# Designed miniproteins, single chains: the designs that were tried, part 53

Each design is a single chain, and the fold is of that chain. pLDDT is the mean over its residues in the fold that is shown.

## One batch from the design tools (miniprotein)

Design m1946
Fold by ESMFold2-Fast:
Structure m1946 (fold): chain A 65 residues (1-65)
Amino acid sequence: SIELDLLKGIIRMVAATMGVKVDIEERDGELVVTLSGGSPEDIKKAAELIKKAAKNFGIKVRIEF
C-alpha cells in the first residue's frame, strides 16, 4: 500500500540520519524492522521514532535488535 511504502521511506530516513543500520521485512501488512550498527542509545531513539511514525500511519511495526 501507499501507506506502507511511505512508512518504509520514513524508517530508512530515520535510520540513515541516526547512523543506524536497518533491515525491513513486510509480513501480512506488518513491518518487521531490525536495527543494528549504532550506539545502544541511538538504536533505542531510532526505535522510538519509528514506533511513533507507525502509530500515526496505523501500521503495526515489530522492532528487533
Scores: mean pLDDT 84

Design m1947
Fold by ESMFold2-Fast:
Structure m1947 (fold): chain A 77 residues (1-77)
Amino acid sequence: TVDELFEKQKKELEEKAKKGDAKAQAELGLMYMAEGKYDEAEEWVKKALEIDPNNELAKKVKERIEAKKAGTYVPLP
């Protein structure tokens, strides 16, 4: 199922993210945001930006999380 594929991908990203992979951390943040888990998503994109401040995905996910928390609709890039 789609949920099984999502969980498998999330586990793989979690393993890479815990090892300090900024791209995996940004992608994990995007997945948490898709689940509506904005606080967890924000933590992971902040970690990605600490390792790679120019990570475009992490920047876009952070902007969207901030907009969602502020009640403003922002479409995905």
Scores: mean pLDDT 79

Design m1948
Fold by ESMFold2-Fast:
Structure m1948 (fold): chain A 80 residues (1-80)
Amino acid sequence: MREEALELARRAAELAREAARLAAEAERTGDEELRRRAEELARRAEELLREALALAPDEATAEELRELVERAVAEAGRAV
């Protein structure tokens, strides 16, 4: 359970990074399709984080998962 939650959170972090990368590229090129894809990936990342949090067996694990994804989003957000 804990390992599954952590794996989902890692996947969410990967999607969040990719979403921010596509968003930065869309901003540079003005490509509306890339912008929409970035938004879709960001949404999936949020969904995976919610699933990971639901699988967390305790508050300490839940906090670790939240920090993992928040750090990925913060790093990715700096791309703009």
Scores: mean pLDDT 78

Design m1949
Fold by ESMFold2-Fast:
Structure m1949 (fold): chain A 58 residues (1-58)
Amino acid sequence: MAKEEARKLIKEGLLAQKNGDEEKANEMAEKVQKLVQQGKISVDEVQNLVAEEVEKIN
């Protein structure tokens, strides 16, 4: 579940950044960072999810 939550947050953050909604992009990034700080997902997993979601929105 945490990995799929992070994926959704990353996707929403990337779409918000693409649309110029920097406040939403920052909010999504902060939520992902909290998941990492809580030990629910690793930094490496987040980086892999970002790479995957960037390809999807290309």
Scores: mean pLDDT 81

Design m1950
Fold by ESMFold2-Fast:
Structure m1950 (fold): chain A 83 residues (1-83)
Amino acid sequence: TNEELIKQAEELLEQARKHIEEAEEALKNGDFEKAREHLEKAQKALSEAYELRQKIEDEEAKKKFDEELAELRGRIMELVAKL
């Protein structure tokens, strides 16, 4: 159902956000390998959330996910540039 898809996409976005935070912390500690690993996991979660977003029919949820996907993609790109 749309509700199940929305929940799964939200969980994936939360996973991506946590991995971005872990990557930020790893970079502050000079652990570039750990930062890279977390960014890879964040990118994977974001890609999976994007795929689920294509199946969602709720227009308000689509808009919110599009905004959050763009935000998280930007954050990942900024962190990758610091590696």
Scores: mean pLDDT 87

Design m1951
Fold by ESMFold2-Fast:
Structure m1951 (fold): chain A 56 residues (1-56)
Amino acid sequence: SEVVLKVVKHELGLSDEELKEILSLDDVEEAAALIREKTGLSEEKARAAAEAILSS
């Protein structure tokens, strides 16, 4: 969903380039690790964000 992508981008402070990089990953664990590196979120929150982004 485009709405989910916009909300997650805003809440995490991600750039358009960072969001595209995350969307290019096929694996939730890799996406979660990248989100943690960029945002400092907890393991649980980063995984939830990765699932939301990759399911959009």
Scores: mean pLDDT 78

Design m1952
Fold by ESMFold2-Fast:
Structure m1952 (fold): chain A 73 residues (1-73)
Amino acid sequence: AEEELKEGEELAKKAIEAARKGDIETARKLAAEAGKKFAVALENGDEEVRKRALELAEKADKELQEIGDKLLG
């Protein structure tokens, strides 16, 4: 659970970096992988791991949406 949380966080960071560079296809793939890792953490983690997974997923989604909105208008 903690391992999946860490992997999800790293994948989310890479997704955001790809999105900032305009590589939307890579960002989408990395975001999907991060989401899978966060889902595992949410299902198998304790309360602290679940809270952190939700926080990281929401933060990543918000950043990716803001980047996407700026690129698409």
Scores: mean pLDDT 79

Design m1953
Fold by ESMFold2-Fast:
Structure m1953 (fold): chain A 60 residues (1-60)
Amino acid sequence: MDRIAATLATYLVEERGIPEEEARALARRIVEETSQVPDPAKRPVALGELFARRLAELLA
């Protein structure tokens, strides 16, 4: 598992109380979508935007 995905999953479990299985699935999905951004310099911003968007979808 990617280090970033592991960090995001831990955050979701500890700070948001999301079940570990669901948190890991969400984190993996965010990292996979971020990796599709062609410009590596834009990936940190894309990761933040995708995280916010996916978290909003989960909370809806």
Scores: mean pLDDT 73

Design m1954
Fold by ESMFold2-Fast:
Structure m1954 (fold): chain A 55 residues (1-55)
Amino acid sequence: MLEKAREKLEKKREEIEKKYKEEKTPELELELEIIEGLELMIEGVEKVIEENKLK
């Protein structure tokens, strides 16, 4: 289930990174930081799910 969410975030990150390379604005930098935070949250949830499967 979380794989689709990760794929969407990766795609959006790549799009924003491309824009940031063309025009470095504080807004784009903030968007990248937000995406990174969301990726870390998804990784945390995935770890909990994996631990539950190993019980």
Scores: mean pLDDT 77

Design m1955
Fold by ESMFold2-Fast:
Structure m1955 (fold): chain A 79 residues (1-79)
Amino acid sequence: FEQLVEEAEEAIKVAEELLKDAPEEARKEVIELLEKAKEALEKAAEAKAKGDEEAAKAYAKKAQELAKKAGEVLEKALA
């Protein structure tokens, strides 16, 4: 779980840095994906606080996938 959260947080941070150089169209899509990733991380933390380890892991994985998608959009836009 902790590793998934750390990977998602790192991916979000990298995407936010790349976002500064992105064109407007890609920037809008990436911002939406990063917002969803942050929401998933918040839900993961909430689930873990409630003792729901399975839900916490699922949300952390969702955050990682969303952050990865944001990175892919940025790579295509910056290429």
Scores: mean pLDDT 79

Design m1956
Fold by ESMFold2-Fast:
Structure m1956 (fold): chain A 65 residues (1-65)
Amino acid sequence: SAAEALNAALRRAAELGLDADEASALVSLVMRLAGLEVSAADEALVAALPAARRARLEAEARGLV
């Protein structure tokens, strides 16, 4: 479910020791993959990440859905 995907993202961010921006980006990526709405501010946060970091978080997000 969408709630289970969100909870998995929050738990995974904590397990990986992500900073606040990276944790928010992982949550936003999981929400997008789960078909949930993501705010324009959160979309911009994801887009602002370095490409290699964004790709790693996208791979983590795919593992959670």
Scores: mean pLDDT 82

Design m1958
Fold by ESMFold2-Fast:
Structure m1958 (fold): chain A 95 residues (1-95)
Amino acid sequence: KAEELFNEGLKYFTNSDLEKAIEAFEKALELYEKEGDKEGIGKVYEYLGHIYAIQEKYEEAIEYYEKALELLKDDKEKVEYLQEQIEHLKELLKK
């Protein structure tokens, strides 16, 4: 159920339908939270971070990436990736 909504969000995200992607990801988040799926919650936060970064809402994007980082901290490659994204956006905010 949650995975289906997450995949729907990914489809909208890849098609640049950002509003529909957010709606699908928010619905997926609600179901993942209800089930206690920390990995699912973390993945939703990652993609919300990507969407807000694309919209140049860098403070919101960083907040979502940091939430994703806490939930996905056992995935070493994902941790490195999210830390790089956070550092990049922090540099953009210093302008």
Scores: mean pLDDT 86

Design m1959
Fold by ESMFold2-Fast:
Structure m1959 (fold): chain A 102 residues (1-102)
Amino acid sequence: SLEEERRRLREHFRANIERVQALKDEITANADAVKADPQLAAELASRLIRVAGAGAHTDEQFEAVLKAAELASKGVRDPETAADYLLQAADIAIEALRKEAE
């Protein structure tokens, strides 16, 4: 039924939000390491955009993922602000996924 399809979609979006939130928590826990290690910053940025992109289903969500990718790229290029940009990217992705889940 349409109701069962809507339920499966909501569960899928919720699971994707949880995956991005887990990466946000990992970035927060490793903020000092991210500042010291550009390779770690790049790996976390790539994982964040991959997970967020896998959860995107609307043009609005894809646009948000592209904006998150731009911010993550800025973070990777500037170690002093890397964690802040990655956290901003994660928040943009989570917000976009939540709008579809509601």
Scores: mean pLDDT 79

Design m1960
Fold by ESMFold2-Fast:
Structure m1960 (fold): chain A 66 residues (1-66)
Amino acid sequence: VSKEELERESELALLTMKANISLKQGDYDGAIAAYEQAAEVAKDDPELKAAYEAEIEKVKALKAAS
């Protein structure tokens, strides 16, 4: 893999971890922000971007129910 691919994978892993920690703490805004950043990083991968956008919608629903 290229350096760019490794950097992207590392960034996505960090953002996913940050989103999960935020969700665990009830910080829905923090989780949404982390997934939005992940979707932007994955913008050239439509399937992966859509997966992060789906997570954002789930978190928004969870926030609305809180």
Scores: mean pLDDT 82

Design m1961
Fold by ESMFold2-Fast:
Structure m1961 (fold): chain A 101 residues (1-101)
Amino acid sequence: MKEEEIEAEIEEAMAILNYYAMSLFESDEELIEWLKSLGVSEEAAKYIVEVLKNSDPLLAGYILMLVSQKPPKSVEEAEELVEEARRREERIRRIREERRE
């Protein structure tokens, strides 16, 4: 991955998280309705809400970014999306650490 692409992804993920941070913590029902408005299925939205509650900020940002790009239609798609978010976070973290060293 190119450094410019990595920085852009991190900034986008963090910007999305900051934008929705208050809404995410106001109520589970509100977050579920917002996810459904993006085209996420109700079951997938419930799964994502539980994952977001147990996620660090960067991971939560990547999950929200990926959901907005490709809303999951099932719990399986939501699980795959979360795994992709984790892979992106780990890849970005490793590259940032290598860049520092």
Scores: mean pLDDT 72

Design m1962
Fold by ESMFold2-Fast:
Structure m1962 (fold): chain A 80 residues (1-80)
Amino acid sequence: MKEKLEEIKKLVDEAIEAAKNGDYETAMRYTSKAIKLAKEAGLDEVASELEKAFDAIRRGNYEEAIKHLERAKKLIDEAL
């Protein structure tokens, strides 16, 4: 479980960095990978926050997307 959480956290960290740098295509790619792994791991709340982040990026709400990515990261950190 911990190894899976650390992998998801790495993807979320990369998504946050990409989004903060205006690289929204890369942010979407990392967020999508993190969603898949979170769902496979049964981390429903993490997956939900990541899906909200992905939707926010698609809608052009980048500040909202970063907040959801940071919420997902907090949930992962609390589970580690």
Scores: mean pLDDT 85

Design m1963
Fold by ESMFold2-Fast:
Structure m1963 (fold): chain A 56 residues (1-56)
Amino acid sequence: KEEEEMRKALEQVTADSRAGAERVDPELARKALRYALKQALEIDNTPEIKAAYERF
């Protein structure tokens, strides 16, 4: 559930950015970043990435 919401947020942020939107919804941007960090953790479980994920 939560992972799907974060994935959709990442897709929406990417689409808005490509459309030349000057401002992205901060909440969507935060969810997108959290999803990206979660995926990075599954690929490379480093303390630095883990700390970043826990911060968001």
Scores: mean pLDDT 68

Design m1964
Fold by ESMFold2-Fast:
Parts: C-alpha cells; structure tokens; sequence
Structure m1964 (fold): chain A 82 residues (1-82)
C-alpha cells in the first residue's frame, strides 16, 4: 500500500476543528491547542499523540461531545488515509 497521507489526515482534522468551533462544541482555546498539536505532527506518531491528548481531555470532561467528535474525526481520517 501507499504510505499514509499525513497531510490529508491533518487537513481533515483541521476541517473538523473549524466545524466544531463554529458549532460551539469546542472552545476557541481548545481549537487553538489542537491546531498547534496538529502543526507539530510530522508523521503518524505525531497524529497518535494528538489522539492521546484528546482521549486524556475526554477522560477529564466525559460529557464534552465536541472533543469526542474531534477524536472520532481524527480516527476516521487515519483509517481513510490507509
């Protein structure tokens, strides 16, 4: 198979962040933090680190549907890029 398109995963995740902040499901502060983490991701290990940070914040704030939706979007983008 072709190497995973990390740039496509990052683009899909950024689009999800933009939509979730527009809907008020995540805060602008959360959006800025996860955009920064995505910018620092250069490979799938970096994307896995973004997923770990999302999972950790969800564990602290289990009722935050925006963070869950963002984690689901990142996971879906990774699977689509395989």
Amino acid sequence: GSSVDVAAVKAAARAAIDELVKQGLITPEQAERFRRLLDEATDLEGIALVEMHLAMEISINPDNEGLRALLDAVRAAVEAAR
Scores: mean pLDDT 82

Design m1965
Fold by ESMFold2-Fast:
Structure m1965 (fold): chain A 116 residues (1-116)
Amino acid sequence: NLAIAYNNLGLVLEKLNRLDEAVEAYKKAIELDPSFAKAWNNLGLVLEKLNRLDEAVEAYKKAILADPSFEEAANNLGILLERLNRLDEAVEVYKEALKANPNNAEAWNNLGRVLL
């Protein structure tokens, strides 16, 4: 699958610290398969490394839309929203993650921290 190949290329480019090229590889994977939740999540992670934080928020939201059960993307989005002081949005993300999986210990811990 060509989308999977571009996602894997992005992962290799990240390991080589070629972060701008990794962004382009993940964008190509998403262009070929817009429902590829893992590629959206990987795009978010590399955008965070590049300090492109608003774009990272959008990428994680797309990952969750593609797969609402994707715990890693929900946790990444919530933590990034907390860092951006967007606390109401972080609370909503963690609550939705807990509706999808009530045993998500990370989401419980993060929600408790935000509500303090």
Scores: mean pLDDT 90

Design m1966
Fold by ESMFold2-Fast:
Structure m1966 (fold): chain A 59 residues (1-59)
Amino acid sequence: NAADKARAEALRSQAVKALVEEGRYDEAAKLLTEVQTLIANGDYQSAIELAEAKIKEVE
């Protein structure tokens, strides 16, 4: 639904920003591509889980 898509997009942006701030540019680019692909396929749950896991990993 629209809420799940919005959540996935917000978490994608947050995770990418966190990686960039840590200087992990290659991982940020990879995560952006992977999460964008999941969102494009309508797999918002996997996109949310991937982004959340990465946010926890970088802290």
Scores: mean pLDDT 83

Design m1967
Fold by ESMFold2-Fast:
Formats: C-alpha cells, sequence, structure tokens
Structure m1967 (fold): chain A 82 residues (1-82)
C-alpha cells in the first residue's frame, strides 16, 4: 500500500495499479486498497472502472467517507459532462 501511494504520487499509474492489485489479492477485504485503485483509474480517465472500485470499497466499509465522496464527485462530473 505505501509503495502504491508513492507510485501514484510519482505518476507511475500502471505500477501503482499493480501494487494495489497485490494488496487486494493478499487481503480481499481491504477497502482502502479498492479506494486507492479507484483514484488511480480516475486519474487515468477510466471513470467506469473507478466507479466500480469506489463501490467495492463502500461494500466493504459503508462508512468509508472518502470513497463515498469520491464516488459522488465522479457521478456529479459525469452528469455535468453530459
Amino acid sequence: MEKGKELFEKGELEEAIKEYEKAIKENPNDAEAYYNLGLVLEKMGKLEEAKEYYLKALELDPNYIEAGTALALLLMKEYLDK
């Protein structure tokens, strides 16, 4: 997870995805890893995939405010872009 965040901050988005995917494989209930994967995908412009990962984070932790906020902002952006 720490390495994934560093890669995301450096703009190494594909490598960040690989690190978060590893975290999910090791702990499938890691809501934070799903949320962080969503952030990387959103930065890549993969908005549909980002939505799915934010939703997975909320399924694992319904009180995950950051994931809920990110999903709401992404949905609002999609609505306004139409």
Scores: mean pLDDT 80

Design m1968
Fold by ESMFold2-Fast:
Structure m1968 (fold): chain A 77 residues (1-77)
Amino acid sequence: MGEEYERLGQRYLRQGDYKKAGEHYEKSGEEYFKQGNYEKAAESYTNAAIAYHRAGDVEKALRAGGKAQEARDLAEE
């Protein structure tokens, strides 16, 4: 399921729908995080943060960025 949300995030990003792109990348990160795939979770959360920033949603961008950092820290353990 993480891969499906990632594909949808990419699709919305191409369409310029940054809000929906961020939402789908965030769901992708959540699914990868639940699977213990912290490397892909960090990547998806980073893409969510970028998309939310482009959408003007600074609070969601900061939260997604924080989750990306958390996932990176877990991937390095």
Scores: mean pLDDT 86

Design m1969
Fold by ESMFold2-Fast:
Structure m1969 (fold): chain A 90 residues (1-90)
Amino acid sequence: MSAIELVQQARVLLYEKKYDEAIELAKKAIELAPNSPVTAGALYVLGLALKKQGKNDEAIKAFKEALEIAEKYGNDELAELAKKKIEEIE
């Protein structure tokens, strides 16, 4: 499975409220494509799943990393989504 496919499946699992499985696939996507545009999406999904589990400190860290990579690669939409999630928790 490619890193993009892992992020897509992690989003499906997040929608199904299978947070542990979503976290596993998001982490696998990050490992396969580190420091890439795909990693920003994977970190955002990871942050969403962690937030749903009440792991707010870990979620903030994931969203901040997603924001940094999204800004680096010019994904303004993802950067704004990540900023909003950080503000909701902090």
Scores: mean pLDDT 86

Design m1970
Fold by ESMFold2-Fast:
Structure m1970 (fold): chain A 74 residues (1-74)
Amino acid sequence: SSMEKEKAKKEAEELLKWAEEKRKEHEEEGERLRKEGEENPEKRKELEFLGEASRGVGDLAVATAETVAKNLLK
């Protein structure tokens, strides 16, 4: 029904918004860790890796949400 389609669209939009917020949080955490690594040379490599990993988790959340949203809208 058109009502079910509208509900699915709203759920998809809310999911995508949530995932984008999570990606932003992980990107900000990644940048924080990168800057901390610049200030702590002995931990730089480890903190840069953790920052990259955090950004990767954020990107994965968005990719997963996009896949779920596409399935909700079919």
Scores: mean pLDDT 85

Design m1971
Fold by ESMFold2-Fast:
Structure m1971 (fold): chain A 66 residues (1-66)
Amino acid sequence: MKADEYIEQARKALENGDYEKAVELAKQALKIDPNNPEAYRLLAAAYSKLGRFDEAVEAAQKAIDL
């Protein structure tokens, strides 16, 4: 799959409340495109929904830095 396809699937997983899957899919997008700010934003949103706030802040900071 292409990075954009993983990003789209991560967004759908977030919409469906499947936050663990959204984290996994966003990480897959970052393996293909490690400088993708949208993938970091989705990762931050998913971590926030899971209550993993330290990881959410780190991912959000990466999105801002890019």
Scores: mean pLDDT 82

Design m1972
Fold by ESMFold2-Fast:
Structure m1972 (fold): chain A 50 residues (1-50)
Amino acid sequence: LEVDELNDESLKQAFYDSSDTIITKSGPPDGAKVTIHVGGARRTFTVIKK
């Protein structure tokens, strides 16, 4: 999943889109791990900086 900004909406989209990685132009550094909680479930993504 590629987004311009990493926020709650894009993280929820990644959760339901079955993506393991998020490509973003801003936010955490390349290779960072981000964990989100949706409806009692947790999922971890790897950030790729563009």
Scores: mean pLDDT 68

Design m1973
Fold by ESMFold2-Fast:
Structure m1973 (fold): chain A 58 residues (1-58)
Amino acid sequence: SKLEEEAKLARESAERHKKGADELKKKDTPENKPKYDKLLEAAKEQEKVAEELEKKAA
């Protein structure tokens, strides 16, 4: 279903954001801290979207 495909895309998006956050964390500069936090928040939001879509697809 379209909901299952959207859920999969949301999970893939979350993974990309987590990878981006890990790259920024390696540099550990004050300028990167807000960007790191924003990427982690975006990843968490996408995981929540995926869970909601998975519930609707069931």
Scores: mean pLDDT 80

Design m1974
Fold by ESMFold2-Fast:
Structure m1974 (fold): chain A 58 residues (1-58)
Amino acid sequence: DLGDLLARLRELAAAKGLTEEEVAERLREIIKELGLPPTEEGLIRALEILLEELGGEV
């Protein structure tokens, strides 16, 4: 679920000392790097990748 992924990302990013702006910038970079579409599925995929980078999962 998108909301659950966003909540988990926020908590994990805060634990690592990242700001919401830094998180948003990295999400944009992932989307551009992988050529993901500006859709909910593209956003979910980018969130999953960022969560893995930060040491989370899903």
Scores: mean pLDDT 76

Design m1975
Fold by ESMFold2-Fast:
Structure m1975 (fold): chain A 73 residues (1-73)
Amino acid sequence: MEKYLELGKSGDPQYVPELIEAAFDENPEVRASAIAALIKIGHPEARPAVAEALQRMTPEEKELIKKYLDELA
């Protein structure tokens, strides 16, 4: 969880593949933190993965992403 938020703060596109993998993890907190990090980095290659993951999420998971985005700001 914290690891993926740190990767997002780095803004380094080298971490995009690792974050895409984490965005589809079985743990909803891991998914939310990875998606927030991918949004923060804003890399075009991550856009389809972020869109797909967001379509599958509950309202609670989307609120968790918003909290992580606030931490990344």
Scores: mean pLDDT 78

Design m1976
Fold by ESMFold2-Fast:
Structure m1976 (fold): chain A 64 residues (1-64)
Amino acid sequence: MEKEKLLKAVLKAVRITIEDLKKKGYSIEEIREIVFEFIDTIPDEEIREEAKKFAEEELKKLEE
C-alpha cells in the first residue's frame, strides 16, 4: 500500500474504532488508551504522529 493510502486507511480505522467504542459505552479516557495503543503499533513514525493528532481532534469533539 502506498504511504498516502496507508495513512487514509489508518485514519479511517481510528475514526471507526472511536465511534464503535463510544457506541459500546466506553469512556473518553478508555477510548483514548485503546486507540493510542493501536496507533503505537504503526511502524511509520510520520503516519503514527498524524494518526495521534487525528485521534486527539476526534476525541476532543466527543468531549463537547
Scores: mean pLDDT 81

Design m1977
Fold by ESMFold2-Fast:
Structure m1977 (fold): chain A 58 residues (1-58)
Amino acid sequence: GVADDVAEELSEKLKDLGVSPEEAEVGAISVKEAVESGADAKKALEEGVKAVKEKLSE
């Protein structure tokens, strides 16, 4: 579905940036939650990126 497609796109982008699978998983969860709450693909991707950035700043 849309959530899985956006999560895969985020995962590929994060691999290019050297983000670990564990950190990328935080983004995938955020994408799925955003889509389930009614966000479109673009907003879901933005929420995923935001979640990963917050995780990386810990």
Scores: mean pLDDT 78

Design m1978
Fold by ESMFold2-Fast:
Structure m1978 (fold): chain A 95 residues (1-95)
Amino acid sequence: AMEEETLAKYEELRKKIRENPPDEVKITIPDGASVEVARAARDLLVEAAKAGVKKIHLYIGRNISPEAQAEIKRGIAEALKLNPDTEIEISETPE
């Protein structure tokens, strides 16, 4: 249920970004997120950057696998490469 709900929210946000990009987007990656959810978040980061979104606030949950973390990091890197003017704020402190 939670994964399906998260992916549905990502699809709604992706549609908004394509049709009428907002100045700010919030992307939440829930605790224990799968690689599929991480890849969907990666794709959202890239689409937002391409659309010229000014600020992306990324909330990263706990207990995310190394493979899923790699997809998230890839999304951040690709977004910044596509639009260096996009501000990405991460609500996670690396330990």
Scores: mean pLDDT 82

Design m1979
Fold by ESMFold2-Fast:
Structure m1979 (fold): chain A 60 residues (1-60)
Amino acid sequence: SKKDEIIEEARKRLEAAKTIEEIKAVRKETLKKAKELDLKDRVEVIKEVLKLEQEKLNKL
């Protein structure tokens, strides 16, 4: 699904990110893409991306 595709791209980009600035850029672009989704799917993308962002920040 489009939702799953967006989440998968965000996860791959976060794995490659080396700085806080890069992590923030991934979040910003992912939230932009999520605006094209319906409300339910958008909420799921936001929750998952924020979780992945927090996990990545904890490993820096």
Scores: mean pLDDT 83

Design m1980
Fold by ESMFold2-Fast:
Structure m1980 (fold): chain A 59 residues (1-59)
Amino acid sequence: HMSLEERFDRLLAQATDPAERAALERIRKAYENGTISKEDAELMLDAFERRLAARRAAA
């Protein structure tokens, strides 16, 4: 099992698109400073994981 912060680190390591990396960093900062909930952050990370998996499946 991974903490939310560990999930961010793993996704940042897997994201190759600079725009996607920037978006992940913005989501993480928004969560850290309290502008989004833990549930919202988890949903956004789930969406990113799904997109990365779809790209891997297409390759």
Scores: mean pLDDT 77

Design m1981
Fold by ESMFold2-Fast:
Structure m1981 (fold): chain A 73 residues (1-73)
Amino acid sequence: MEEKVEEMAKHLVEKEGLSEEEARELAELVALLEAAKDNPAVVEALEAAEEELLKLSPREAAERIRRIVEEAL
């Protein structure tokens, strides 16, 4: 999991010109969603927050999603 996140972060830095920190945050978000996608409580909470998440910056959305997953577990 962490190794895949690291690889995705490097790919995003090279392709999109993101900072290494921003790319790592996005890769962590993707890994978190992949790990949580089979949990109905997490899915329902994310769907309820969908409109709010779309209005947030990627960093703010990542933090909100992490909190939703942590509270649902």
Scores: mean pLDDT 66

Design m1982
Fold by ESMFold2-Fast:
Structure m1982 (fold): chain A 71 residues (1-71)
Amino acid sequence: MAEAIIARLDGVIAELEALAAAGKVSEELARRAIAALEEAKRAAEAGDWEALLAALERADRLLEEIAEQLA
């Protein structure tokens, strides 16, 4: 269900915004990850599952970079 996926993506975006605001991750990395997640939300809203998966793969790479900064 696209609404459930969108809600999950919103939660991750909010966490990234909080981490960036707290100075725990670079604003540039957080911005790129949020942009990829917002693209995933747009694809989910459109029912474009191929675009959704591509955006999620891009976001996953950026989230790994963020996890390395937090470690």
Scores: mean pLDDT 82

Design m1983
Fold by ESMFold2-Fast:
Structure m1983 (fold): chain A 57 residues (1-57)
Amino acid sequence: MEEAERHIELAVAIAKQKFGEEAAEELRKRLEETLRKDPSAVPAEARRFMDELAAKA
């Protein structure tokens, strides 16, 4: 698995454990879109979206 794709899998696994399946699926969709447009932005987008999920919880 490429570095960016591996980062997505790890972020999704963490989100699933902390915020549940629905939140993890939304994160996956956002990161997959980011991966197609700009793979280098995946880590920053993952952190940003996880912060948004934490703020809602």
Scores: mean pLDDT 78

